# Designs tried in a protein design run: designed miniproteins, single chains, continued (3). Part 11

Each design is a single chain, and the fold is of that chain. pLDDT is the mean over its residues in the fold that is shown.

## One batch from the design tools (miniprotein)

Design m8377
Fold by ESMFold2-Fast:
Structure m8377 (fold): chain A 71 residues (1-71)
Amino acid sequence: SVEEDIRALAELLRKNAPEELVEMVARRLLQRLGVSPEEINALSLEELLARAAEKARELGMEDAARTIEER
């Protein structure tokens, strides 16, 4: 689910996980949100994370949003 991917993304960032894993989960999250593969491929990791943080805030996941934003 979108919420599960947001929680997973925040957890990876808190643990300073490899950027490759962070990017993989962020891309998967945006695909679930209906973002096209073409658009996702054009976004930087920072832009992927910014969109993930925005969605986390929209869902009331404040702690996850802050963790993602602080990366």
Scores: mean pLDDT 85

Design m8378
Fold by ESMFold2-Fast:
Structure m8378 (fold): chain A 88 residues (1-88)
Amino acid sequence: MAEEALRKAEEAIELAKEAIELGEKAKNKKALHLGIAGALKAAGAQFLAELAIKTGDEKLAEEALRDAEEAKELAEEGIKLGKEALEK
């Protein structure tokens, strides 16, 4: 679980970067803000996942996984809005 949370957090960070780049390119503030929010949440999830791996704390691993999944959803919404804004 903790290793899965770490992997998902790292994936969410990359998706959040894409959302930020698309938001900036499209000059879409909502896409940019969703990307930033996703990046911050993913960074927190990465920290919790690494701590869960070191301590073996199952509850911390579950929280990290949940936060990583929420971060991914924020980033994916940001990417969608950024792409839609570029298509007009």
Scores: mean pLDDT 86

Design m8379
Fold by ESMFold2-Fast:
Structure m8379 (fold): chain A 113 residues (1-113)
Amino acid sequence: SDEAIEYTRLAAVYLERGEIDKAIEYFKKALEIDPNNPFAYAVLAEAYLKRGDIEKAVSYAKKAIELDPNNPLAYTNLALAYKKRGDIEKAKEYAQKAVELDPTNEKAKELLK
């Protein structure tokens, strides 16, 4: 759906601008139209991380991985969420998976230190 794609693009722009609540709103609108979009779930996890809602970030990152197990962004966001929650073992486990999928991901490499 062109509408779902447009909501996803608009949400990503709001996220880049730091308009976190608007980003969440538009990613949710995109998911109402296309509930099987792993990219929207992965970036929604990032939006919840920026808002400090760690449990929602974990939930949405896991949903992104269920839909696409080769999504390095979802693993990076899940690793960061676990680190913020204090689950250092899980954070390193998922950060390692993110680096395996994308060796250029500096954020995931930082999480392994």
Scores: mean pLDDT 88

Design m8380
Fold by ESMFold2-Fast:
Structure m8380 (fold): chain A 78 residues (1-78)
Amino acid sequence: MDKKIEEATKLANKAMDYLDEGAKAANEGDLETARKYVEKAGEYIKKAEEVGAGGGMVDLLSSMYISAKSLIDQLEKK
């Protein structure tokens, strides 16, 4: 039902999966892999927003994305 909502939910779930994988890689010291996963998460957040994901979901994902980028930047600088 409503392929648009279903698509937005799938994209948002992919973004969350990539954020989780990025955070895990960063915690394990693999900053290159962490950056790639967080970058993919950002792409999926953007796609979810374009397809019509709810503002609250997009805001939450965007906050998580910003936090993940900040963490990676800090870990890269020690």
Scores: mean pLDDT 80

Design m8381
Fold by ESMFold2-Fast:
Order: C-alpha cells, then sequence, then structure tokens
Structure m8381 (fold): chain A 98 residues (1-98)
C-alpha cells in the first residue's frame, strides 16, 4: 500500500509540473503497486488504501495523457491511467471481501 501511495503522489506532482512522460511512468508504477497491495492486503483498511492509491494513479495518468505532446507520452499516460483503474478496482473488491 505505501509503495503505491508514494508512486501515486509522485505521479500527481509530475503531472502538476507538466512532465507528461515522467508522470505517465510514475502513474503506471503506482497502479501496479496498488494492485499488488490489494492482493497482499490482510485488512479492509490496507485494501482501501490500495484502492485510493490506484484512484490517484489513474487520475495522474489521465492528466499526463492530456498534457502529452507526443504519441509515446500519450500512450504512457493512458497506460498509467489503466493501471491505476485496475489497482483501484482490485483494492475495492478486496476491501469488500475483508
Amino acid sequence: AEEGEEEAEEAERLAEEGKAKEAGRAAARGGSAAARGAEEAKTKEEAERAAEAGERAARAGAKAAKLAETAEEAALGAGGAIAGIGGAFLGRLKAEEL
């Protein structure tokens, strides 16, 4: 959960700075870390933290895609958004099971 939160926060900061490529990559790392955090969660609180990290990563990735000046940057941002959505979804499902 903590790793996903840190990467999502970094993605948000990079997107605010207009760094589309770096923000997209950080969002993808945040989403992937959120998904892992959801799978490993032992408590409802851990699963909810993973879901929140995924949601933050998804928003940062979407913002990175909008800031993109190249097709590569747009693909990285979109990939980050998709990874974030996946992490959020898995975290919410895990929280409902716990």
Scores: mean pLDDT 86

Design m8382
Fold by ESMFold2-Fast:
Structure m8382 (fold): chain A 96 residues (1-96)
Amino acid sequence: GIDERLRRLIEELRRTRDPERLLRIGREILELGKQGADVGLVLEAADVLLERGRTEEVLRLALEIAKVALSRAETLSQIQRAIGLQLRAIGLLLDL
């Protein structure tokens, strides 16, 4: 299903620092997030992209993924994580 695909993409993110690969994988993750993938997994994906991303395009994509997670967040913990990831993405973008 969607969540199983997202888990595989997160594992691929953990194995690369190549900006082009991070963008390709991250774009698919964004679409799965919009399609209703598990919010916790979408948050994990944004976190991994921020850990591995060093380009403006990757950081902006991580921000968009975190925004999707916030829009679908159902718990206070998910809301706090999504906001924290967005603030971290903005901070990293300002440091470029």
Scores: mean pLDDT 91

Design m8383
Fold by ESMFold2-Fast:
Structure m8383 (fold): chain A 79 residues (1-79)
Amino acid sequence: MSKEELEEAIKLFDEAITALENGDVDRAIKILTELEEKFKDDLAVSGAAKLARSYAEQGKVDEAIELLKNFKKALEELL
């Protein structure tokens, strides 16, 4: 993953977290779907997005937020 691709992934994860924290679950699901599509070849990024989307779809919003925050932190450590 390039630095630019990593920064884009971090931005999209942050936008998904913000949407979930604001109660906009539909917006978060849309962003997480975009992450899965854009980063399909990155199993860690697409896998995290898919799992978080599954949690959000099940109403497990706090679990989705925690997963996304932990994964975003891990990505930021690669910059």
Scores: mean pLDDT 87

Design m8384
Fold by ESMFold2-Fast:
Parts: sequence; C-alpha cells; structure tokens
Structure m8384 (fold): chain A 67 residues (1-67)
Amino acid sequence: SMEEARRYIEEAIEHLRAGDVEAAIEALRKAIELDPSLTAALERAIQLARAGDVETAVRGLEQILAS
C-alpha cells in the first residue's frame, strides 16, 4: 500500500543519511513492491544513491513524501 511504501521511503532516507546505501536500496526496493506506481521515481533515487549523489536522492525521496 502507499502508506506502507512511505514507511520504507522514510527508512531509506535515514539509511542514506547514516551512509548505509545498501540498506537504503533494500528499503526502496520494498517500497516499489508495495506501490509499483513509484517505480520510476524510486529507481531514479537508487541510481543517484549508487552514484554517490546522496543529497539529490534524499531530496527526491522527500518530495515523494510531501506529495
């Protein structure tokens, strides 16, 4: 569900802020499974996090939560 997906997005943001990129990616993958409509946005965040652009990834995830 969207509410459950939001919880995993929040978890991913905390992992990214802590420097745990792999844990963040796992949380984002779970969010995609719960709400496939978020696939494009969350895959973009995964790509940014893998590239080391953690700040842009976090901002994108925060915008999803603000919607």
Scores: mean pLDDT 87

Design m8385
Fold by ESMFold2-Fast:
Structure m8385 (fold): chain A 99 residues (1-99)
Amino acid sequence: SMEERIKELEKEIEEVKAKLKEALKNKDEEAIREYGQRLTALLQELVELTGGDKETLLKAAKIMGELLLEQAKAAGVDVAAVEEQIAAELAALEKELAA
């Protein structure tokens, strides 16, 4: 069923997200590429299956924000600026989807 497929996708997304965060922390470029591609494919399938409902879009945006923050930390860029921008964009998206 669609519900069973969504549940399995959500589980795989969390597992791949955890592996990608660890790869970013370890600066493992090959693992970052592999898990990044897999996570993108899983998120795309989840959005397509749900028809892009607000809960799924917010979940995907939040996950991407978490990964951008971890990548910023690993790259040694201005983490505080990236964190502030992600928070502002997520708040704006949540407001638009609630309207």
Scores: mean pLDDT 81

Design m8386
Fold by ESMFold2-Fast:
Structure m8386 (fold): chain A 83 residues (1-83)
Amino acid sequence: SRMEESLEIAREIGRELEERFVKNTIKLVEELYEEHKKTKKELSEMEKALLRIAKSLLESANKVEPTEEIKEAIKKIDELLKE
């Protein structure tokens, strides 16, 4: 019983952290996309690496709970990485 309760609490904390991480990732992608759109500067290799990591995370999140915001963020990453 107590171990089952601890697992449920751990799952709830995990979901809250996942939701927060996904929201922050989307915000950072949107900020980078708007900055790139304004400046048209070539993305650094580090920025490209971070976008690939962000895409992997968002694709995983989209499989669990698909949202239009996640799908739009993935599309923005794909546009940025095509350059």
Scores: mean pLDDT 77

Design m8387
Fold by ESMFold2-Fast:
Structure m8387 (fold): chain A 68 residues (1-68)
Amino acid sequence: SSTEQRAALHEARELREEAERLRERDPVLSGKALQLVDEAIELAKQGKVEEAAALIREASRLIEEAKR
C-alpha cells in the first residue's frame, strides 16, 4: 500500500543518515549498511515493500553493530 511504501522510504532515509554519520567510526559496517539502504529505497520506490523491509532490517542491524 501507499502507506507501507511511505513508511519504508522514511525508515530507509533515517537509516541512511545514521549510516553516513558512522562512516568515520566504522567505514566497513556503515558502507555495507549504506549499500543495503540504497537498494531498499529503490525497491520501495518500485512498490516491493516486503523486499525493502528485509534490507532495512539488515541495514539497521549493521548500524546498531557500528554504534557499539
Scores: mean pLDDT 86

Design m8388
Fold by ESMFold2-Fast:
Structure m8388 (fold): chain A 57 residues (1-57)
Amino acid sequence: SVDDLVAEISARTGMSAENVLTAARLIKEDPRFVDLARKEGLSDEEVELLVELAEQL
């Protein structure tokens, strides 16, 4: 579920649930925001989870 993905990403990254949802919505709007997430220090696995969350929004 969306809530389960948000909780997992939040636990892995240290981001709040609100920040996770904001990041996923930005990626849904423009996939180029994936590069910004990587620049902020997120791992490839964490970025893949954000993309999966974005697809479910």
Scores: mean pLDDT 84

Design m8389
Fold by ESMFold2-Fast:
Structure m8389 (fold): chain A 69 residues (1-69)
Amino acid sequence: SAYEEEFKRSLETLRKVMREAGFSEEEIEEIIELLEKLKDPEAVEDATVMVLTGASAEEVKAYLERRLK
């Protein structure tokens, strides 16, 4: 669907943002897996803002884990 394609594109944009912020590939994949479980475009937007404003991979992961509960 168009929503699934848009979601996948937003994840690819976030991968690039996380790499530019210096996150490891392991940290990136852990965060992407959490976002794929949530399937929430708002969570992708919030994670992107967190990374752009200097949040660590641990902080982003903790935020997303809270949203899964």
Scores: mean pLDDT 86

Design m8391
Fold by ESMFold2-Fast:
Structure m8391 (fold): chain A 74 residues (1-74)
Amino acid sequence: MELVKLIEEEAKKRGLTFAPGAAQLLADFVESLADVLGDQKEAAAKVLLQVLAERVRAAGRRTITVADVRALFG
């Protein structure tokens, strides 16, 4: 399974959706670390998604935006 699809599935399990481009941006960020993460890419993506889920829920939203993802890495 491609990383972007895993990220979208995990968000759906949490009752969340991604705005256009947001899931791809998160996947691209995790893939940019592939050389250091190795087989931990999926675990890293799930941890980052948990942080995004908490942030979005705290804001009373159910959609993860590109701005939410960008805030993870400055």
Scores: mean pLDDT 79

Design m8392
Fold by ESMFold2-Fast:
Structure m8392 (fold): chain A 57 residues (1-57)
Amino acid sequence: KEEEIEELKKKLEELLEEAERAARERDGERLRELSEEIGKLLQELAKLGDKQPMPLP
């Protein structure tokens, strides 16, 4: 569980760096995709780190 949280955080940091780079370059397409991936990773982190109920459709 803790290791999974670390892995997701590392991936999140990498995506955030790419998103900052895409924002600097004003690459809207890439920034959009990165934002969606970051959002999904944040949800996964919340499920692993928080005891909040999982979001359902």
Scores: mean pLDDT 73

Design m8393
Fold by ESMFold2-Fast:
Structure m8393 (fold): chain A 67 residues (1-67)
Amino acid sequence: GPLEELRRRLAEHAAGLLEKYVLDTYPDAEVKVEIVDLDTLRVTYTVDGKTYVEEVKVSDLTSFVPP
């Protein structure tokens, strides 16, 4: 329904923001952001040969802090 579509679009927008944020912080990083569910994003990124995996709630994007 319309609310489900809105939630999915919010998750997609949030995923794009997180990917850009990691790349703005680490331009040479390899970044993958997956929508696990409508409330949860999984961010996988590799910086200087070290891989990090973090899960972030769409409702609390400011909790994401790169190392």
Scores: mean pLDDT 80

Design m8394
Fold by ESMFold2-Fast:
Structure m8394 (fold): chain A 83 residues (1-83)
Amino acid sequence: DKELLEKAIELFKENKFEEAIEILEKIDSVEAAKYLALAYYGLREYEKAAEVLKKNYEKLKDDKEIQELLKLLPQEYRDYILK
């Protein structure tokens, strides 16, 4: 749902990561997966961020924000995602 995605992105921009995640988990889209990974990173939940990125990597690999997120993750999570 476009409206739910827009609401979740607004919550993300306000650093309300837990509230954003609750909405994003219910949306089956590439954009929702992107913000879900970014929000988990914001909460320092690196394993959950890496799981989301691994599952969606082929669709997200060319996204600039995702490329920057990969640089910020510890090497072990990058290795996990890219295998």
Scores: mean pLDDT 86

Design m8395
Fold by ESMFold2-Fast:
Order: structure tokens, then C-alpha cells, then sequence
Structure m8395 (fold): chain A 61 residues (1-61)
């Protein structure tokens, strides 16, 4: 539903620079391990949207 997309966009906009840096550091560490599924799950745990988590895990684009 449109509400799910709207909430995901608001969550991305409301992220602090510190939260964004933490998300990027986690993504970089897990990417070195090469486990895309584990990277995706950890990004979801940090509050990243399903779409953004999939893109960062290397499945998006």
C-alpha cells in the first residue's frame, strides 16, 4: 500500500548522519564476508527499508 512506501521514505529522510554512517559501516563489513542474505537481514535490523536493504546487499539496480 502507499502508506508502506511513505513510511519507508520518511524513515530514510529522518535518519541522522550518525545512523547513516553506522548503516554504511555494517554494509561494508558484511559485503566483505560475501553473504548477501546476512547483509540484507542486518540492514533490516538497523531500520533500513526492504528496498534500500536489497539495493545495498547488491541485489538492486
Amino acid sequence: SDEVIKKALEAKKSRTPEQQKLIEEIAEKLREIGDQTQLYLELLKEGVSEKEAAELAGGGG
Scores: mean pLDDT 68

Design m8396
Fold by ESMFold2-Fast:
Structure m8396 (fold): chain A 51 residues (1-51)
Amino acid sequence: SLSAEEQRRLKERLELEIQIGMYRIMAAVGVISEEEADRKIAELEERLSKL
């Protein structure tokens, strides 16, 4: 079984990945610019790299 710390990291990773996917879809549909999506995704990917 996963430790409490591993479970917390897994949950946080999943939440960040969902947000990244959301921004990609929003850019594809034209709700936000690709530049705005890329900036937000870069911030989320930085957070993901710290997990």
Scores: mean pLDDT 86

Design m8397
Fold by ESMFold2-Fast:
Structure m8397 (fold): chain A 73 residues (1-73)
Amino acid sequence: SASAERLAKLSEKGQKEISELVEELRDASPRDVAAAAAQKAIEVADAIAADPGSRELGLAAREAYQAALAKLS
């Protein structure tokens, strides 16, 4: 379906952007890399949540990554 195709594209784009971010931050501390990756994952989760077909999945992912980011503070 169109919704499944959009979800797949958003997930693929998000994974690529996170991988590029981790590569950019190769000299940073593991904690800073984890925090930056979690923030990027929240952006991807928000994009997924914007589509009604994947809203529940996006909101659950957002909550999980926000909780992970809070523990890194």
Scores: mean pLDDT 80

Design m8398
Fold by ESMFold2-Fast:
Structure m8398 (fold): chain A 63 residues (1-63)
Amino acid sequence: MPTSAEEAAAMARGAREAGLALGHEEAKRQFDEAYRIAKEATTEEQLEEAIRLIREGERLLGG
C-alpha cells in the first residue's frame, strides 16, 4: 500500500487506467475519486480515505 500522497495518487491513476481497460465503471469511479483525494491530500485522514477507495476499486475488479 502507498505510504505517501504522491504514491497513492500514482497507484490510483494506474488502477483507474486498468479499470477502464476492463470496462468496470464502478471501479473506475472509486479510482477516480481516490486519485482526486490523494492529489489534494494534506492530512493522514485524506490519505487513508484515498487508500480505502483504491482497495474498494481493486476488490470490484477482482470479483
Scores: mean pLDDT 74

Design m8399
Fold by ESMFold2-Fast:
Structure m8399 (fold): chain A 69 residues (1-69)
Amino acid sequence: LVEQGIAALKAGKYDEAARLFEQAAEESIKNGDLETAAEFYILAARAYAAQGKNSEAAKWGKKAVDLLE
């Protein structure tokens, strides 16, 4: 899943990358790994920002911060 997300990001498939990172973050939360989940939320935010979807990027970035606070 993570490897596929990174591959999609490198290929410019930002929507696919964002969805894969969102899934990886949710899986990490279910495992109790909030730090790893926050990292995946940041990667999803970056994928949205790369598409010019700045408001969506901000929402995912905030989710990452909220997990660590």
Scores: mean pLDDT 79

Design m8400
Fold by ESMFold2-Fast:
Structure m8400 (fold): chain A 56 residues (1-56)
Amino acid sequence: ELEERAKRIAEALKPVIEKHGLDYALQLVDAAVRRGYVTPEEAELIKKLLEEIAKK
């Protein structure tokens, strides 16, 4: 399911947010879309999850 994959990717990016910040993690998601690893729809969900994680 799309939501499950997005959640797994967001969880994998938590250490990136901690080390490099939210903006860098969002750039990685954009790069994944450009490379065809993630769909634009999935990227929107991942970005939303990353923003919630960053708010803590």
Scores: mean pLDDT 80

Design m8401
Fold by ESMFold2-Fast:
Structure m8401 (fold): chain A 81 residues (1-81)
Amino acid sequence: LKKVLELAEKALELAKEGKVEEAEKHLLEAIDLLEATGKLEDQEVAGIILLIIGVYSAVGEKKEGVLKAAEKLIEYAKANL
C-alpha cells in the first residue's frame, strides 16, 4: 500500500501540472499493485478504476477524472495503511 500511495500522490501532482497521460500511467501502475494484493474485489477500488476508464473515453473530462481518481486512491491507501 505504501507504493500505491506514492504512485497516487505522484499522479495527483502530474495531473495538476497538466501531464494527464503521465498521471494516468502512474494510476494504472498503482492499480496493478492492488491487483497483485487481491484488492481489486474492493468496491472502492472498482469505483476508482471506473473513474480512470470512464473519463478516458471522454476526452474533455479526462483531467478531472484522473484528478478525482488520484485523490480517492490516496484516501484509500491512507485508510488501509
Scores: mean pLDDT 70

Design m8402
Fold by ESMFold2-Fast:
Structure m8402 (fold): chain A 61 residues (1-61)
Amino acid sequence: MVGKIAVAVKDYVATRPEELSLKVGDRVEVLFEVDDDHVLARNLKTGEVGIVPKSVLEIVE
Protein backbone atom coordinates (compact mmCIF):
# COMPACT_ATOMS: atom_id res chain seq x y z
CA MET A 1 0.00 0.00 0.00
CA VAL A 2 2.92 2.45 0.59
CA GLY A 3 3.16 5.19 -2.06
CA LYS A 4 -0.37 4.43 -3.32
CA ILE A 5 -3.47 6.61 -3.48
CA ALA A 6 -6.48 5.13 -1.66
CA VAL A 7 -10.10 6.26 -1.23
CA ALA A 8 -12.09 6.11 2.02
CA VAL A 9 -15.03 3.71 1.55
CA LYS A 10 -16.27 4.32 5.12
CA ASP A 11 -16.41 7.33 7.42
CA TYR A 12 -13.79 7.17 10.19
CA VAL A 13 -13.72 9.37 13.28
CA ALA A 14 -10.30 9.83 14.91
CA THR A 15 -10.36 8.86 18.60
CA ARG A 16 -6.68 9.67 19.32
CA PRO A 17 -4.46 12.66 18.36
CA GLU A 18 -2.32 10.44 16.07
CA GLU A 19 -5.37 9.28 14.05
CA LEU A 20 -6.87 10.82 10.91
CA SER A 21 -10.62 11.39 10.44
CA LEU A 22 -11.98 10.52 6.99
CA LYS A 23 -15.26 10.90 5.12
CA VAL A 24 -16.41 8.49 2.39
CA GLY A 25 -14.77 9.62 -0.87
CA ASP A 26 -11.71 11.27 0.74
CA ARG A 27 -8.48 10.47 -1.10
CA VAL A 28 -5.35 9.69 0.89
CA GLU A 29 -1.69 9.03 0.12
CA VAL A 30 -0.41 5.98 2.05
CA LEU A 31 2.92 7.00 3.61
CA PHE A 32 3.79 3.78 5.47
CA GLU A 33 2.23 0.68 7.04
CA VAL A 34 2.09 0.94 10.85
CA ASP A 35 0.94 -2.67 11.35
CA ASP A 36 -1.16 -5.33 9.57
CA ASP A 37 -4.37 -3.33 10.11
CA HIS A 38 -3.25 0.35 10.07
CA VAL A 39 -1.45 2.83 7.81
CA LEU A 40 -0.12 6.35 8.19
CA ALA A 41 -1.83 8.42 5.49
CA ARG A 42 -2.14 12.01 4.30
CA ASN A 43 -5.60 13.36 3.44
CA LEU A 44 -5.13 14.97 0.01
CA LYS A 45 -8.02 17.41 0.59
CA THR A 46 -6.96 18.74 4.04
CA GLY A 47 -3.21 17.90 4.06
CA GLU A 48 -3.59 16.32 7.53
CA VAL A 49 -1.53 13.22 8.38
CA GLY A 50 -2.54 10.43 10.74
CA ILE A 51 -3.16 6.75 11.35
CA VAL A 52 -6.24 5.07 9.81
CA PRO A 53 -7.47 1.46 9.66
CA LYS A 54 -6.75 -0.29 6.33
CA SER A 55 -10.36 -1.60 6.41
CA VAL A 56 -11.76 1.89 5.58
CA LEU A 57 -9.53 2.30 2.48
CA GLU A 58 -9.53 0.93 -1.07
CA ILE A 59 -6.45 1.39 -3.30
CA VAL A 60 -7.05 3.45 -6.47
CA GLU A 61 -3.47 3.50 -7.88
Scores: mean pLDDT 80

Design m8404
Fold by ESMFold2-Fast:
Structure m8404 (fold): chain A 96 residues (1-96)
Amino acid sequence: MSDKEIEAEVLLLAGAAAYVSGDYELAAEYFKKAAETAKEDKELQGRALEKLGEAYYKLGDYELAAEAFRKAAELFAEAGDEEAAAEARAKAEEAA
């Protein structure tokens, strides 16, 4: 694992902890930072953007949620993860 991949995973865990505690604004900040940190890992970046979409959805920012889910789907597809891509597309359609 690269240092950036480890940093992105730690940020994902921090975001997940914020999300579980109901702090969706803080969760979105951590997930956004995770996605930016994971730019060289399409699968990890996709996971971070999917979690960002989930946080935006909880905040009522449905348009931002749909955009995050669509971008996650593109990244999962580019990484060859067709199942994750399909799930992210379904979440984007639900948020729109």
Scores: mean pLDDT 87

Design m8405
Fold by ESMFold2-Fast:
Structure m8405 (fold): chain A 87 residues (1-87)
Amino acid sequence: EAEELAKKAVEAFEEAARYAELAAEAYEAGDEEKAKELIKKALEKAREGGRYYEKAKELGSKEAVEKIEEAARKATEAIERARERIE
């Protein structure tokens, strides 16, 4: 249960980071509209990960929570980096 929630949260945050990376690539290619849409998708996936994170905390698994927090940190860094490049 907690392990399954951790897996879903990590996958969501990994997808958020990937969308942020794709947004930066789209911006570099001159596709500003695509870059903005990809940032929106990254934020949506980050929110999905956050919902699984809250459920994992309720179950009290420290290991699950730590795995999610690491994935969330990487996703946040990727989103911030992409937004800085896009402006």
Scores: mean pLDDT 84

Design m8406
Fold by ESMFold2-Fast:
Structure m8406 (fold): chain A 62 residues (1-62)
Amino acid sequence: DYNEALEALKEILTDDDLAKPLEEQLKIVQEKLKELKANGASEEEIKRVENAIKYLQELLSK
């Protein structure tokens, strides 16, 4: 789960985004999820981004 979530995160975020604080990265990924849902993205893409969000939330929860 974590390895797949991490790969999804790396595909969603640029190198510059990955250098930002985790809280800012979470905001960027949440915004991407909203865009995907608005554009009618596949359930597979939506689940992938949701997994990346959960991964970041777990890191922030410590």
Scores: mean pLDDT 78

Design m8408
Fold by ESMFold2-Fast:
Structure m8408 (fold): chain A 65 residues (1-65)
Amino acid sequence: SSSDLEEAIKRGNEAVEEILKSKELTKEQEEAIREAAEAVTKANGIKDPEAGFEGALKSVEDELK
């Protein structure tokens, strides 16, 4: 449902924010990572909210390389 997708996006964003706070990144890096993670969560969360959340975390790891 729409509520499930919104919850997945919210959880993904919260996890990303925790990672960003712990890694002391620049504001530009934080913005890029948030945008990438949100896009992945929205795309995957429609079918499987948990897979969408995991995809968002993977996107954050890839951006931090």
Scores: mean pLDDT 63

Design m8409
Fold by ESMFold2-Fast:
Structure m8409 (fold): chain A 78 residues (1-78)
Amino acid sequence: SEREELYEKVYKLIEELAKKAEEAIKKGNYEEAIKYLEEAKKIIEENMENEEVKEEAIKGIDDAIEAIKKYEENKELV
């Protein structure tokens, strides 16, 4: 169905954004990684209908963004 195709497209976009965020982190581009995670969060907020799954996914992204920010701060301790 068109709804199933939309869900597959949405999940694929979230996975692609997560992968881009990981690649950005590996390159030291923390601001770019945060941007990809914030974009994924927006897609989840706009497209996920299950509130419990949505809240857990958003929390996971928020935790990841916080971890990246803390990692960037620790890198300045050289």
Scores: mean pLDDT 77

Design m8410
Fold by ESMFold2-Fast:
Structure m8410 (fold): chain A 120 residues (1-120)
Amino acid sequence: MVSLTESGGGTFAEGSSATLTSKVSGVDFKNSTISWWQQKPGELLRHVATIFSDGKKTYDPRYEGRVTISVDYEKKTATLDMRDLKKEDTATYYNVVSGLNEETGKFVLAFGEGVQVTVV
């Protein structure tokens, strides 16, 4: 079964740092595209960061210089390190993984349940 278990959310002071993590299972993680997306109340999902299967990274300009996406392939963990938090960063963050299901070999697009970040 494919699952993404997210953690690291909570309430943070403006100017502080947060680390969001996602433990991924059931997907060929090493050959997957892994991304983080932001959703604010009443808004569409907006891109934050992506790491491709070739190791290339892309960042949304709103977050450039303030976030770092990384992957630990041995632990099957995706991480989003956020710095200099702003009140505008208050949102639900979703880890998204696109790759092959390990059991079926079929393509899957999997979303985490979302992790809430509140900046006060």
Scores: mean pLDDT 87

Design m8411
Fold by ESMFold2-Fast:
Structure m8411 (fold): chain A 64 residues (1-64)
Amino acid sequence: SRREALRAALTHAVANGLTPDYDGAIAALERGDYDTALAHIMGATPGPVDPAKRARLEAAIDAL
């Protein structure tokens, strides 16, 4: 499912010390643009931890 794919991509990024574009992914999900949201998560690069944005993205994915 879309939810499972997005959750798996986010879990993979975090497990590998990568920070996705949380703001871009959340905005894409709010528009129903799942492919763009997935691209923002899969395009994750090394960066600072943001637990609040991570929790917000996880909540948005779980609401699908």
Scores: mean pLDDT 85

Design m8413
Fold by ESMFold2-Fast:
Parts: C-alpha cells; structure tokens; sequence
Structure m8413 (fold): chain A 66 residues (1-66)
C-alpha cells in the first residue's frame, strides 16, 4: 500500500474508535510519514497509536489492510 493509503486507513480507524477529528488526523499523518520512511504499515500503525492514544490493534489492522 502507498503511504497515503496507510495514512487514510489509520485516520479512518482512529475515527471509528472514537478519536476526535484532530487526533484522527494526527494518526493519519504519523502513519503516512512512517510508511513513507520505510516502516511496514503494521509497525507504523503501532507506533502512531502509542503517540495518539488509539488502540494499537485497531490502527495496525486498518493500516495492514490498506
């Protein structure tokens, strides 16, 4: 998946988990940046969730599916 697709998936997953728009946007940007830097989508999802306070499994699953 592209870094943009990974970011959109993470943002959507964060919103689905009840995160605010600002938090969801931050999650998307972090996942897009990490994937663009060469991290796997799953690892990017877990790292972003740690910083954003969103359940890591939800973000990792969504990012992996993208």
Amino acid sequence: PSSAAAGRAAEAAARAAGASDDRATLQGVMNSTLVGSGASPERAGRAGAREGGVPAEVVADATKAA
Scores: mean pLDDT 67

